Designed miniproteins, single chains. Designs and how they scored, part 84

Each design is a single chain, and the fold is of that chain. pLDDT is the mean over its residues in the fold that is shown.

## One batch from the design tools (miniprotein)

Design m3097
Fold by ESMFold2-Fast:
Structure m3097 (fold): chain A 70 residues (1-70)
Amino acid sequence: GEELKKKLLELIGEILRLIGEIFDLERELKEAKEKGDEEKAKELEKKIEELRKKLEELKEEMKELEEEMK
């Protein structure tokens, strides 16, 4: 029904948001490494790993939802 479509769109939106955040953090990480800011680089790497893990979890939820819609 319409609820499943809404849930799918919300999930896609969250995935796209996370991809954007990861991209921005990877850019910041490159800049931190170029500046020799090792502490900042370490913090950014940790945040990127956490967001990548969340992204994979959301991708799995999307696959499950798509299967339910079949």
Scores: mean pLDDT 83

Design m3098
Fold by ESMFold2-Fast:
Structure m3098 (fold): chain A 74 residues (1-74)
Amino acid sequence: MTPEEENMAQAMLSMIDHDVDSLAKAMAQAAKAAGLTVEQLEKGGRYAAEKASKEDQKKILEATKKAVKILKEE
């Protein structure tokens, strides 16, 4: 993982109590600010999901998919 991907994963884990849409928007904004590609955002989300509980894993993966869509629309 690049440092940017690791930072994204940690940010997602720290925001796990947020709803999926809020988490997705925050992830997309952070990725854009850091200059991350769609692939790097997906890798960060996958890594965060691996570190999360089973319930939170589903939430992180769903938020990551929405964040990717937001980033592509920008």
Scores: mean pLDDT 78

Design m3099
Fold by ESMFold2-Fast:
Structure m3099 (fold): chain A 72 residues (1-72)
Amino acid sequence: DEYNEKGKELAKEGKLEEAIKYYQKAIAEDPNNAEAYANLGEVLEKMGAKVGARVAYEKALALNPDYEKAKA
């Protein structure tokens, strides 16, 4: 989806807060978007938001078990 892809682009540019907003939009459009939750977790972890990152990773894993590695 466009929002998740835009979030990935912003994260690559180091615009972490903007990336979070786009991942949140992707999740709002598709609450089952495991990739958007995993990407949100990665950005939150980079910002030091450990609790938020863990919650996002756990949601990604619940939607798609292949994201188990995102918790490591």
Scores: mean pLDDT 80

Design m3100
Fold by ESMFold2-Fast:
Structure m3100 (fold): chain A 61 residues (1-61)
Amino acid sequence: MTAEEMIAELKEIAETGSPEVAAVARDGLKQLEELVKAGASPERIEELYRAFLDGIAFAEE
């Protein structure tokens, strides 16, 4: 999965999710975009993406 694909998925979740899910997705989107802009490693970008997906899962309950 590319960083661009990860960003696109978080954008979709932020637009379509519940308020709680959307809030986590928006936070993750901002942080992921900052890492991509900073030239972070693909491994670091994927690590952060997975952490936010876990947060989204908890927010859904």
Scores: mean pLDDT 78

Design m3101
Fold by ESMFold2-Fast:
Parts: C-alpha cells; sequence; structure tokens
Structure m3101 (fold): chain A 68 residues (1-68)
C-alpha cells in the first residue's frame, strides 16, 4: 500500500513535468482509458513516462506511447 502511494505521487509529479516540458503531443480517450502520445524519445522523458504510466495503471487506467 505505501509503495503504491509513492508510485502514484511520483507518477503525478512526472506527468506534470511532461506537461511543463511540452513533450505531450496528444491525449486521447480510447474506450475506458487514456492514451498519451509523447514526441520526445530522450532518456529523461522515457523515465518520466514510465513513472506516469505506472500511476495511470493504479488510478484511471491508461498507457503512454511514443511516436512514431
Amino acid sequence: MAADTEAIQRGIAAFVALLQAGTIKSIERVGGKLVITLSDHSEEVKELARQAEKMLSYTTGGEIIFEP
């Protein structure tokens, strides 16, 4: 339970960082989940994406993908 709470809080912070960096290309709702597409493939953005995706998995359901 504590680990899940930490993962959620870290994921929220990571998602905010992705928004502030302007790396989010699109956000779509497909069925019951969010699909977030990122345009930046840097190691830093990939780490943030993994944290945000983990948070989505515990809360609303969703996935993060990279283009292309």
Scores: mean pLDDT 76

Design m3102
Fold by ESMFold2-Fast:
Structure m3102 (fold): chain A 67 residues (1-67)
Amino acid sequence: PEAAVQRAAALLRQQGLTDLSAGLLQGGRQGQAVQALRSGSLYSRQQGLTDLSRQLARVAEALRRLE
């Protein structure tokens, strides 16, 4: 639902992926958004940001279920 898209868009914007966030809100780029959130989750885990990594992974999975 829209809530998953809104959460994903907000997290992408926080990661500096503003164009992808805008594209997702316009109903496109869902696959790219899922991959970006998964990559961000892995990167955050490598940096020791465990809570952020879990949040990014959770939102990526929620967004994937909409496809």
Scores: mean pLDDT 80

Design m3103
Fold by ESMFold2-Fast:
Structure m3103 (fold): chain A 98 residues (1-98)
Amino acid sequence: MPSREELREQLRAAAEELGAPEETLEAIERGRLKEAILGLAEHLGLDTELIAAQPTAEDAVLVLNAQGAAKEAGKTLTEAEIQALLDERRRKEAELLE
């Protein structure tokens, strides 16, 4: 799993490549990663409500990436499919902690 620093660098690279607004880039620099993820989702026309509902920036970026990939493939993800991805991530984290 990416560290918070790795997540910040990944978000910065993605925001710059996608031409995100300055407010999103500023949020990344200030360590406001969830705010940056929401701004990037809004810029891409993705579901910001579902991203805002996530408790962590790591969960929020997983939802962002899943929605982006689905949109690029011409598909729509259901809330159940997104929840399954979040549950899978949490299961893998629990396995790593043993």
Scores: mean pLDDT 74

Design m3104
Fold by ESMFold2-Fast:
Structure m3104 (fold): chain A 70 residues (1-70)
Amino acid sequence: MFEDESVVHVPSDRALDSGRRGEQAALDAGATRVEVEVDRERGIVTIRVWAPSREIARRSALAAHQAALS
């Protein structure tokens, strides 16, 4: 299993929704496992992904990053 990570900074009031969007995007991109850590006060969302290949892990982390910032 390969892992990758995305860290995004968003407004505090949007951090939970940002994390949910990132998690869904990572799963849609092929991640087999996703863990989301949200620091709401600082607006920091960390999305960790695990996938069967390094390429899928990287694409999943990138998809999570893009979705979390939307």
Scores: mean pLDDT 86

Design m3105
Fold by ESMFold2-Fast:
Structure m3105 (fold): chain A 88 residues (1-88)
Amino acid sequence: MDVEKLKPVVREALKEVLPDVEVSEETIEAIARLFVDNRGLKMSRDELIEKIKELLPQMSDEQARKFYRLVVSKILSDEELSKIWNEV
């Protein structure tokens, strides 16, 4: 999966969950890579959420779960990204 295609999805979801927090491009890329690597690393949803919280410790558990749901929802709503997400 293309990390560059996920970066705008991650950025939009972060703005929705943490509108007053400026997140670096390096952190956005790291989060996008976690969603890509989850397929290879066999991380559970809860493990992925904990890794997201390690990158953004200002997130509450509720915010991290909402962020995860928003990212997955946006991926599944995009025909190209949804196909890539389900094929691997």
Scores: mean pLDDT 73

Design m3106
Fold by ESMFold2-Fast:
Structure m3106 (fold): chain A 67 residues (1-67)
Amino acid sequence: EALSPEEQRERVRQGLAVAIAVEEEKAGELSEEERRGIEEVRRRAEEVGEGDEEALRAAIAERRAAA
């Protein structure tokens, strides 16, 4: 069941991109549970070296353009 390191980084990167998009969209409307979840995703991204929010915002923009 263990993902490869590259697959783990990609999953974390995707999760962080979604978390950033949700946080930006909802702003102060996030619940404490939602904010805690976003903080955990960010912490995991930093652990695997994927904490570059500028790169993730670019990925979010690409996904938005595709939709």
Scores: mean pLDDT 70

Design m3107
Fold by ESMFold2-Fast:
Structure m3107 (fold): chain A 70 residues (1-70)
Amino acid sequence: SEAAEALDRAGAMTAVLDPENTEAIKLISEAGKALRAGDVEKAKELLEKAYELAKSPRSKEAIKEAIEAL
């Protein structure tokens, strides 16, 4: 799905650009698990928290795109 692809991209971008931001990386991973379980509302909540914690502008943009794709 487009949402799953956008989520994978957000996780990869955050791991590369904000590698020390382990909390944001974990939240994106948890959002992916929630999405696979069909819990779109939880995935959105977790991604919104990751967006607040992300530091790199490109990482933030990728997370925002993942939220919009849900």
Scores: mean pLDDT 85

Design m3108
Fold by ESMFold2-Fast:
Structure m3108 (fold): chain A 55 residues (1-55)
Amino acid sequence: MKLSREEAVRAGAGAVRIQRDLGLSEEQAIALLMKNSGLSEEEAREAFRLGEAAL
């Protein structure tokens, strides 16, 4: 992953909050992480997982 662990947690937590606020699916939230952060699908899934664990 190109992000540090702390950066991944922050990015993932942001995506989880947007998912909850807008009623998005997990796949839609992961797609937003990929688009906004330039992450691969695997990196975006890991960041999302870390964000969920931090919230």
Scores: mean pLDDT 79

Design m3109
Fold by ESMFold2-Fast:
Structure m3109 (fold): chain A 56 residues (1-56)
Amino acid sequence: MEELEREAIKLAGELVKKYGKEPLRELIDLAKKLYEQGKSEEEILKELTEEARKKL
């Protein structure tokens, strides 16, 4: 099931509600960086989720 993706979306929404769009831009930049480093989709999603939690 899409549990990891749903958690990431929820955290992204909470970030936008609290801080606006800037945290999402940072997460997009992080995702691009991790993708260029050869990280898997699951690893990227996990890192984005952890970064979002750190910002909340």
Scores: mean pLDDT 75

Design m3110
Fold by ESMFold2-Fast:
Structure m3110 (fold): chain A 81 residues (1-81)
Amino acid sequence: MELLEEAKKKELERKYEEAIELLKEAVKKDPSIISEELVQRLVLLYLKLNKVEEAIEFLEEMKKLKPELEKLIDEMIKRLK
C-alpha cells in the first residue's frame, strides 16, 4: 500500500507527524491493514513526539476496529499510563 511506504520514508526523515497522518489515512481507507506491527509502529511514532494521550486515544479507536487485537492494545495502554 502506497501510504504505508510513504509513511516509512517520513519516519526515516524524522517527519513523525507526517508519518502518523499517512498511517491514520491508510487505516481510514482500509481498516483490514490494522495489525500488531502497525499498532506498535504508530505508538512509537506518537512517543517520539511526546504525545502519549493521543497515542492512547488512537489505541482505543484501533481496539474498536480490530477486536482480535484487544489484549495487545490493552497491554500497550496500560504501559503508557
Scores: mean pLDDT 82

Design m3111
Fold by ESMFold2-Fast:
Structure m3111 (fold): chain A 68 residues (1-68)
Amino acid sequence: MSEIEKRLEEAEKLREELRAQGDDDTAEHLDSAIRVARELAEKGDYELAMQVLDGAFQWVEWRRRQAE
């Protein structure tokens, strides 16, 4: 599995975990980032796709810390 495929799988798993927890707003934001990253990867822009996913993971972590 390529690095982008692995990262997308991790993001999809986190999205489902957030939905299971009832955090639909954070899950929706992550879903949007996954969609953008998939479009970028389809166009061959793997570096930007990875940056989008990394940014989304950092934002989810920040968001959850603020909600504590």
Scores: mean pLDDT 81

Design m3112
Fold by ESMFold2-Fast:
Structure m3112 (fold): chain A 71 residues (1-71)
Amino acid sequence: PSVEELGATKDWELAKGALGMGLRSENPEVRIAAARALGAIGGERARELLEQALSTETDPRVIAALREALA
């Protein structure tokens, strides 16, 4: 499926909600997992979430995962 379909589907809405919560988890391992999942999904919607998370993230391990997912 294309990034455009993912951005407009229920699957993307559910992924966005779940992964958005994961990116804000108190557990850095969960935030890393969410960043990797978004990187695997790819596309503009996932990239926007990764960029937003990167702008507010302070944990170096999570920042590294977010940057890797954006590459």
Scores: mean pLDDT 74

Design m3113
Fold by ESMFold2-Fast:
Structure m3113 (fold): chain A 64 residues (1-64)
Amino acid sequence: MKAVEEAEEKIKKEDPELYKKIKEAGEKIKEEMKSMTPAEQKLLEEIYEGMILIAAGVLEAIKK
């Protein structure tokens, strides 16, 4: 999703350490998804994407 990619780029530029933690969390989620149904995998992906968007929004709000 285009909005998620834009959010990741913002996080990477504003807080590289947070970006690293988000990527590490994403890898753990992918590992856990291997034991899930396709419907559960899709739901977890949507949740993860939502978390990225929220993190970017919080960083932009704090940036003041």
Scores: mean pLDDT 76

Design m3114
Fold by ESMFold2-Fast:
Structure m3114 (fold): chain A 80 residues (1-80)
Amino acid sequence: SELRERFERLQEHVDKLAEEAKKNKDKISPREMAILAIVRGAVAFLLDHLDGIPEEQAERELAWVEREIDYLEKLLKSKK
């Protein structure tokens, strides 16, 4: 499904961000690392249970994940 493919792309994206964060600990705080870990866990959980989630709820969760990833990506790009 389109929703599943979008979540799978987000999982790949968040995994890449996690590797970048590990290599650039000076650009990300312990709190920001915790947020990244929570987002990774949420994406994995949602993918495993996607077929059991109403589409409207899945779309809201997708939007939340996209916002959190955008936030973390901007932090990693803007911090020197």
Scores: mean pLDDT 80

Design m3115
Fold by ESMFold2-Fast:
Structure m3115 (fold): chain A 80 residues (1-80)
Amino acid sequence: SVLEEAEKILKEIEEKIKKLEELVENKAPLEEIKKILEEISKLFLKFLELMEQLSPEDQEEFLKRAEELRKRIDEIMEKI
């Protein structure tokens, strides 16, 4: 189902964010940080495409969760 696909993508984004946090904490090369950010961006694009297939109610719930994930990325990136 589209709902299951959206949930899977959000979980993938969460896993990539954890990896991003580890890379930043370990002062990894900027090229590695950039690569993980590009992967996250592609997942968000895929997620937004799936949102077009959902009801407005379901869209609002998932978009709120995605916004929280974006805020987490911003907080991590402030440490660079």
Scores: mean pLDDT 87

Design m3116
Fold by ESMFold2-Fast:
Structure m3116 (fold): chain A 64 residues (1-64)
Amino acid sequence: SAEIEALRRQGEAYQTGARMSYDMADRLASIDKEKSEQHRAIGARLDARAQELFAKAAALEAEL
């Protein structure tokens, strides 16, 4: 299904964004604690959105 594929692709994009934010947080951890925490929070939000999209894709697939 094109809809399921689109949701998975969008989820993967958010997951990639989350990884980049976590990587930045790790690099900043010993330099700027506040910015490190901000990037971790951004990563967590992006990761949560990715999981939501993957869950929607899985639910649609289960209806097939």
Scores: mean pLDDT 90

Design m3117
Fold by ESMFold2-Fast:
Structure m3117 (fold): chain A 72 residues (1-72)
Amino acid sequence: DLERRARELLEEARRLREEAQQLFDQGVEASKAGNYDEASALFRQAGQLLRRARELEEEAKELEEQLREEKE
């Protein structure tokens, strides 16, 4: 089921983006506190999660395009 697969990918991507946002916010606060090593680690982790989320979103988009063609 392409529709279910696309929804699962988008839901996973959403969770990864939410986690990345939390890590980014924590990194900003660590940076403001002068904890630059901690901030750097948090920003790196956030970037990895955002990259994964974008990969999942792109896969879901391809599945949605296939579904659109079937529903014309």
Scores: mean pLDDT 84

Design m3118
Fold by ESMFold2-Fast:
Structure m3118 (fold): chain A 89 residues (1-89)
Amino acid sequence: DLLERLRQGGIFAVPSIEKARELAAELGLPLVHLGEEYAGTAVQLLLEKDFEKVISLLPHVRGPLLVVTRNPKIIEEIEKVTGRKVTVL
């Protein structure tokens, strides 16, 4: 179950922000940009344009992360800095 894997703190690469919004809605959680303050449980969103700015936060991310990218180099770098697999949708 993809949604359960995401709920358990999985990292997913999605093709669009619309797909990210859809998945967050299916989880019943707000979608918040990685690096923004939010009190509570949220799906964290990472856009390619913000990647270099928030790369230092990636090893510390807990909970679900959605990355809007189709770039395999960005996916590989996320896996490298987190030590976790990225599921590509």
Scores: mean pLDDT 84

Design m3120
Fold by ESMFold2-Fast:
Structure m3120 (fold): chain A 93 residues (1-93)
Amino acid sequence: DRKEQLLKLLEAVEGMIGMITVPKKYGDEETVLAGAKIAAEEAKKLVERAEELGVSEEVIEALREAAENADDPEKLIEHLRKAAELLREEIEE
């Protein structure tokens, strides 16, 4: 089921956002930086999965941009949020 696979992809992206935003609320900068590196590496893997699922190029590019911003948690979150918004639009179709 393509819709189920897209929902799982969206859940993964939202989980990555939470991995950074939750420790940021508590001022745990070391955990934020560690979470950003893990999220960027996960985003690289999600690019391959997104391509297999035939999602829009805009989602794929947002995930690639997230993967390139391991050292910038704020930009990483911005790109992950863009990917999540675009995925929600595709799921609503």
Scores: mean pLDDT 85

Design m3121
Fold by ESMFold2-Fast:
Formats: sequence, structure tokens, C-alpha cells
Structure m3121 (fold): chain A 55 residues (1-55)
Amino acid sequence: MLEDRQTVNRAATLMEEGDYDGALALLREGLARHPDSPMLRAALALVEAARAAAA
């Protein structure tokens, strides 16, 4: 979906700014609307892994 791609792009921008919590919040909101989206699920897992590695 175009919406999912835009959500992922916005989350990527927040990650570049160091706002991991903002990126996670956006992806979780997207998944609440489209729980079956493989793109959103993959992006969420990637952001969570990056945040854990940075901790």
C-alpha cells in the first residue's frame, strides 16, 4: 500500500534524527490499521533491532 510506504519513509526520517520512539510510534499506528502489512512488520522489527543495538 502507498500509505505503508509513506509511513516507513517517515519512520526512516525520524531514525535519521535519532527519534527511535517516534519511529516506533508511527509504525505501531500503521500496524494498528494494517496488521497484515509485511512492509510495516519488517520496518518495525528493523527499528526495534536498531534501538536495541544502540542501547
Scores: mean pLDDT 79

Design m3122
Fold by ESMFold2-Fast:
Order: C-alpha cells, then structure tokens, then sequence
Structure m3122 (fold): chain A 57 residues (1-57)
C-alpha cells in the first residue's frame, strides 16, 4: 500500500465533496495526510484527516 499520490488525494477530496464533506478520513502516513489536506483545501472542502499507521501495511 503506497502513500497517496497527488492525483489520488485529489480524487479522494472530490469524492468527499460529492458526498457532503464533514468526514474523518484515515490515511496510512503523514505524507498522505499532507497531500489529502492540500487537495481538500484547494477544493474548499471541510474534512478531518487522521493518520492510522495500521493502514500503512
């Protein structure tokens, strides 16, 4: 399981926006969290990102 690419982070952010936002989204590492947070901010979407090391494999 690789860290989120910028393209994947953007796709996830768009999906969160389409489903109403406000979610808590677990990601495998801090780099993935930074990428997803940046994508969410670029789209103006409100969601919380948390690191869950269990997802890192």
Amino acid sequence: MAALSPERAEAVARSVAANGGGFTIPVPDEESARRLAAALAALGVDARVVVNPALAG
Scores: mean pLDDT 74

Design m3123
Fold by ESMFold2-Fast:
Structure m3123 (fold): chain A 68 residues (1-68)
Amino acid sequence: SREDIQRQFDHVRRHLESQGRSAEEIIAALQAMGETLVAQYRAEGKDELAEEVQEILEEKIAEIRAKA
């Protein structure tokens, strides 16, 4: 679900923030995760979920950049 995808991104972000990683390093990690999830869902014919991943990724990146 969208909530499950959001929780996965939030979990990775919190983990990297707890390690003192830079905003750019966190963004790079989320982009790599998002690309993998999009490719996986598209391969499974789950295009709507792939679109949700892209939307959530863009929202999370914008939030991180606004705080950096």
Scores: mean pLDDT 85

Design m3124
Fold by ESMFold2-Fast:
Structure m3124 (fold): chain A 88 residues (1-88)
Amino acid sequence: MAASRFTARAVAEALRKHGLEAVDKAAQAIVQSAEMLGDPEGTVRAAVEEVRKLVGPEAAQRLGDAIAKHYPKVAEVARKLREEARAE
């Protein structure tokens, strides 16, 4: 949990500083962390939620789309989180 939260905050800060152009790099970092920690759902959920909190819903949506598009192994988790984000 703590490690995935650290990744989530690092991703959110990068998007805040560098804008949406950093989304693909952020998606790659999240996928690598998810594989390393063995908890892809928790890692992706923490990252998307932290981005939504610190950057906004548009950045969170775009991050989820990048994960689904470029990293299909975690696409199911990203799609589920996208649906949850719509519910608010």
Scores: mean pLDDT 69

Design m3125
Fold by ESMFold2-Fast:
Formats: C-alpha cells, structure tokens, sequence
Structure m3125 (fold): chain A 72 residues (1-72)
C-alpha cells in the first residue's frame, strides 16, 4: 500500500509540474493527475478508518491541477 501511495504522489507532482509548462498537453496532464489520485485514494479508502482530511487534500490537489490546465 505505501508503494502505491508513493507512486501516486510522484505522479501528482509530475502533473503539477507539467501543468506549469507552456508546451504540456492538457489531456496528458489531466490523465496523469487522475492516475495519481487513484493510486493514492484506493489504498486510503480501503482502510477501515479512512483519513478524510488526507483524502480531501489529495482531491483538492487534483482539482487545482485540472483547473490550472483548463485555464490555459
């Protein structure tokens, strides 16, 4: 589970960095952000006591990335 969360966080960091680059493909950035979200949220939601604050922070990060890419 920790390995998937780490991979998801790395994908979110890449997506955020790409969203700031002028030559990035908006659709690729969105897909990468969604893949990162799934890799983090699936393990977090599968626990008997999911950390709602952590889940909310991840969802907010993904929404910010998508919104930034759409504003281009």
Amino acid sequence: PKKLIEEGKKKLKKAKELSEKPDSDPEEVKKMAEEGREKILIPLRSTSSPDEEEIKKVEEEVEEIIKKVEEK
Scores: mean pLDDT 76

Design m3126
Fold by ESMFold2-Fast:
Structure m3126 (fold): chain A 56 residues (1-56)
Amino acid sequence: AAHDPATAARDARAHEVLVRVNKAIKEGKPDEAIRILLEAGADEAGAQATVDILVS
C-alpha cells in the first residue's frame, strides 16, 4: 500500500528511473537506457527485456 510518505518517496525514485529510460529510448539510445536500469539495481537480463519491450 503506497499511502505512507516513505513508500511514496521510493515510488517517486522508481518513476524517475522509468522517465529517464523512456527518454533515452526516445533519443535512440537503448544502451543508455540499459545502463540506467542497471544503476537502479536491475540485472542485465531484466534491463535488456525492459528496453526490448519499450522499443517494440
Scores: mean pLDDT 76

Design m3127
Fold by ESMFold2-Fast:
Structure m3127 (fold): chain A 69 residues (1-69)
Amino acid sequence: KVIEAAQRAAERLEKEGINDPREAFLVYLEEKARLGVLTEEQIDRIAKTLGLSPEEVERLRKALEEAKA
């Protein structure tokens, strides 16, 4: 699933023309969350460690909810 998340992220970066390293990293985290390999607790810990904005955290939480559905 980690490799699958990386592949999905790479496809999105290429398709959407994302060149910003921060946005590329967030896309990777979103795909990990969608595959259920990131927990809500891990998202909160990453947000505190990296200083993610509330909007960036909400993106990850929405991806996590997609994994639960």
Scores: mean pLDDT 77

Design m3128
Fold by ESMFold2-Fast:
Structure m3128 (fold): chain A 62 residues (1-62)
Amino acid sequence: MRAFEYHMAGLEYYEAGDYEGAARAFRKALELDPEYEGARRNLAKALEKLGRHEEAAEVRAL
């Protein structure tokens, strides 16, 4: 998938309540496009939902 496609997949996982799936997809989008602000923001949100607050803070600091 391209970065956009991973981001879209992440949004679908997030809406379904699969925050682990969402975080993986958003992370893949950022691997392909490190400046993808939407994916970075949504990754941080998914990590917060998982209780992974430290990782969410690190992602936001990028």
Scores: mean pLDDT 82

Design m3129
Fold by ESMFold2-Fast:
Structure m3129 (fold): chain A 53 residues (1-53)
Amino acid sequence: SRFEELVAKAIAGEATVDDYQELARLMVENGLEPVFAFGDAEFLRRLLAEYRA
């Protein structure tokens, strides 16, 4: 999914500003606060695992 693709880009450190803006919107839609999500690879991996459950 697009969410999984954006999370993978963010974990890799390859996300653009537009990618982060889209990811933040999708995180809010999943009931998650976008604050401090960027740059925390372990948090992003857990987020992806929960999204896929």
Scores: mean pLDDT 67

Design m3130
Fold by ESMFold2-Fast:
Structure m3130 (fold): chain A 80 residues (1-80)
Amino acid sequence: MSERELEIEVNRALVLAARGILKVAYKNGKITEEQYKKAMELLERALALLEEALASEDPERQDELIAEAKKLLKEALSLF
């Protein structure tokens, strides 16, 4: 596995963990429905970018997609 592939898989695992945490937070009333929906949309977009990065053979493109996915993950996590 390349270093970039490892970084993509680690970030995919983090997005999935964040989705789980959001679901629990929402069920326990710690975040609003609006916050939950917005955070979930950001996480779905992050996953799509990571899938595109895995399919790309251009290292520069992979780095750009990984960076954008990380930004979306941070934005989602800032909502709770």
Scores: mean pLDDT 85

Design m3132
Fold by ESMFold2-Fast:
Structure m3132 (fold): chain A 65 residues (1-65)
Amino acid sequence: GPVYLARVVEDFTATEPWQLTLKKGELVLVDPAARNGDGYVRATSLATGREGLVPASLLEILREV
């Protein structure tokens, strides 16, 4: 499916090993097809290349990549 460029709108600290810690203002790539039923989507940090699940509500979609 399509991948999106998104901006993190609020800091998020991972509390589980499957989650990704992100800081407000960071850019991520989002795959909306790679999600759980609890509102999390898979994101890849452009700064670090690390991947994990983050709350979709903390992401502002900028454009499709």
Scores: mean pLDDT 85

Design m3133
Fold by ESMFold2-Fast:
Structure m3133 (fold): chain A 59 residues (1-59)
Amino acid sequence: IDIEEIKRIAQSIDPNIEVKYDEKSGVVTLSGENMEALTQAAIEILRKYPDLAIVLERK
């Protein structure tokens, strides 16, 4: 997967979203204060990477 593309997608929705990728598990974690923005970012990422495991963390 292209983690820099995933970061661009997330940060285009909310620049305060933090993206972490664990390549051993294949899990992407999106962290931020706005759950609506996190959910929107996850939906857009899943359109390009439908089999990706995503975890959302509210700060």
Scores: mean pLDDT 84

Design m3134
Fold by ESMFold2-Fast:
Structure m3134 (fold): chain A 70 residues (1-70)
Amino acid sequence: MAALEAKARELGAEAKKLYEEGKKLIDEGKVLEGIGLIIRAIGLAVQAELLLVKAGHSREEAAELARSHI
């Protein structure tokens, strides 16, 4: 089920980019726009995690548990 895992990784990377852009906007005084991007980033990160759980087999579940514990 590599497609769901690949999509989750892409969403996670996009979430990180949006979070960094949101922080920059807040630093520049565009607080409302920055917060909007951060909220979207959180939504994408949650969606990515749900996709990983949905795609998880026994070994992927073990790896995911180890990562979430750290």
Scores: mean pLDDT 71

Design m3135
Fold by ESMFold2-Fast:
Structure m3135 (fold): chain A 80 residues (1-80)
Amino acid sequence: SALEAAEAALAAAVAAEQAAEAEGNTAAALAAGVGAGLAAIFLAIAKRTGDEETAAKAAAVAAAGVAAAEYAKKTGKLPP
């Protein structure tokens, strides 16, 4: 379901933040953390309203945070 996908994506973003923090990569931790935080807000709204579009937004911002963290690990910079 869209909610299950969003919960999985949020868990992945949280794991990416924790891994980046353990590695001392502040830029990657910030990128993953922002994605996880936004995803948590959208997921909370989706659970309250039952809105599948909001659940899809939660998954998308979590995935974007993970991708931004990976970019930061490779470049030392946040994406533009």
Scores: mean pLDDT 84

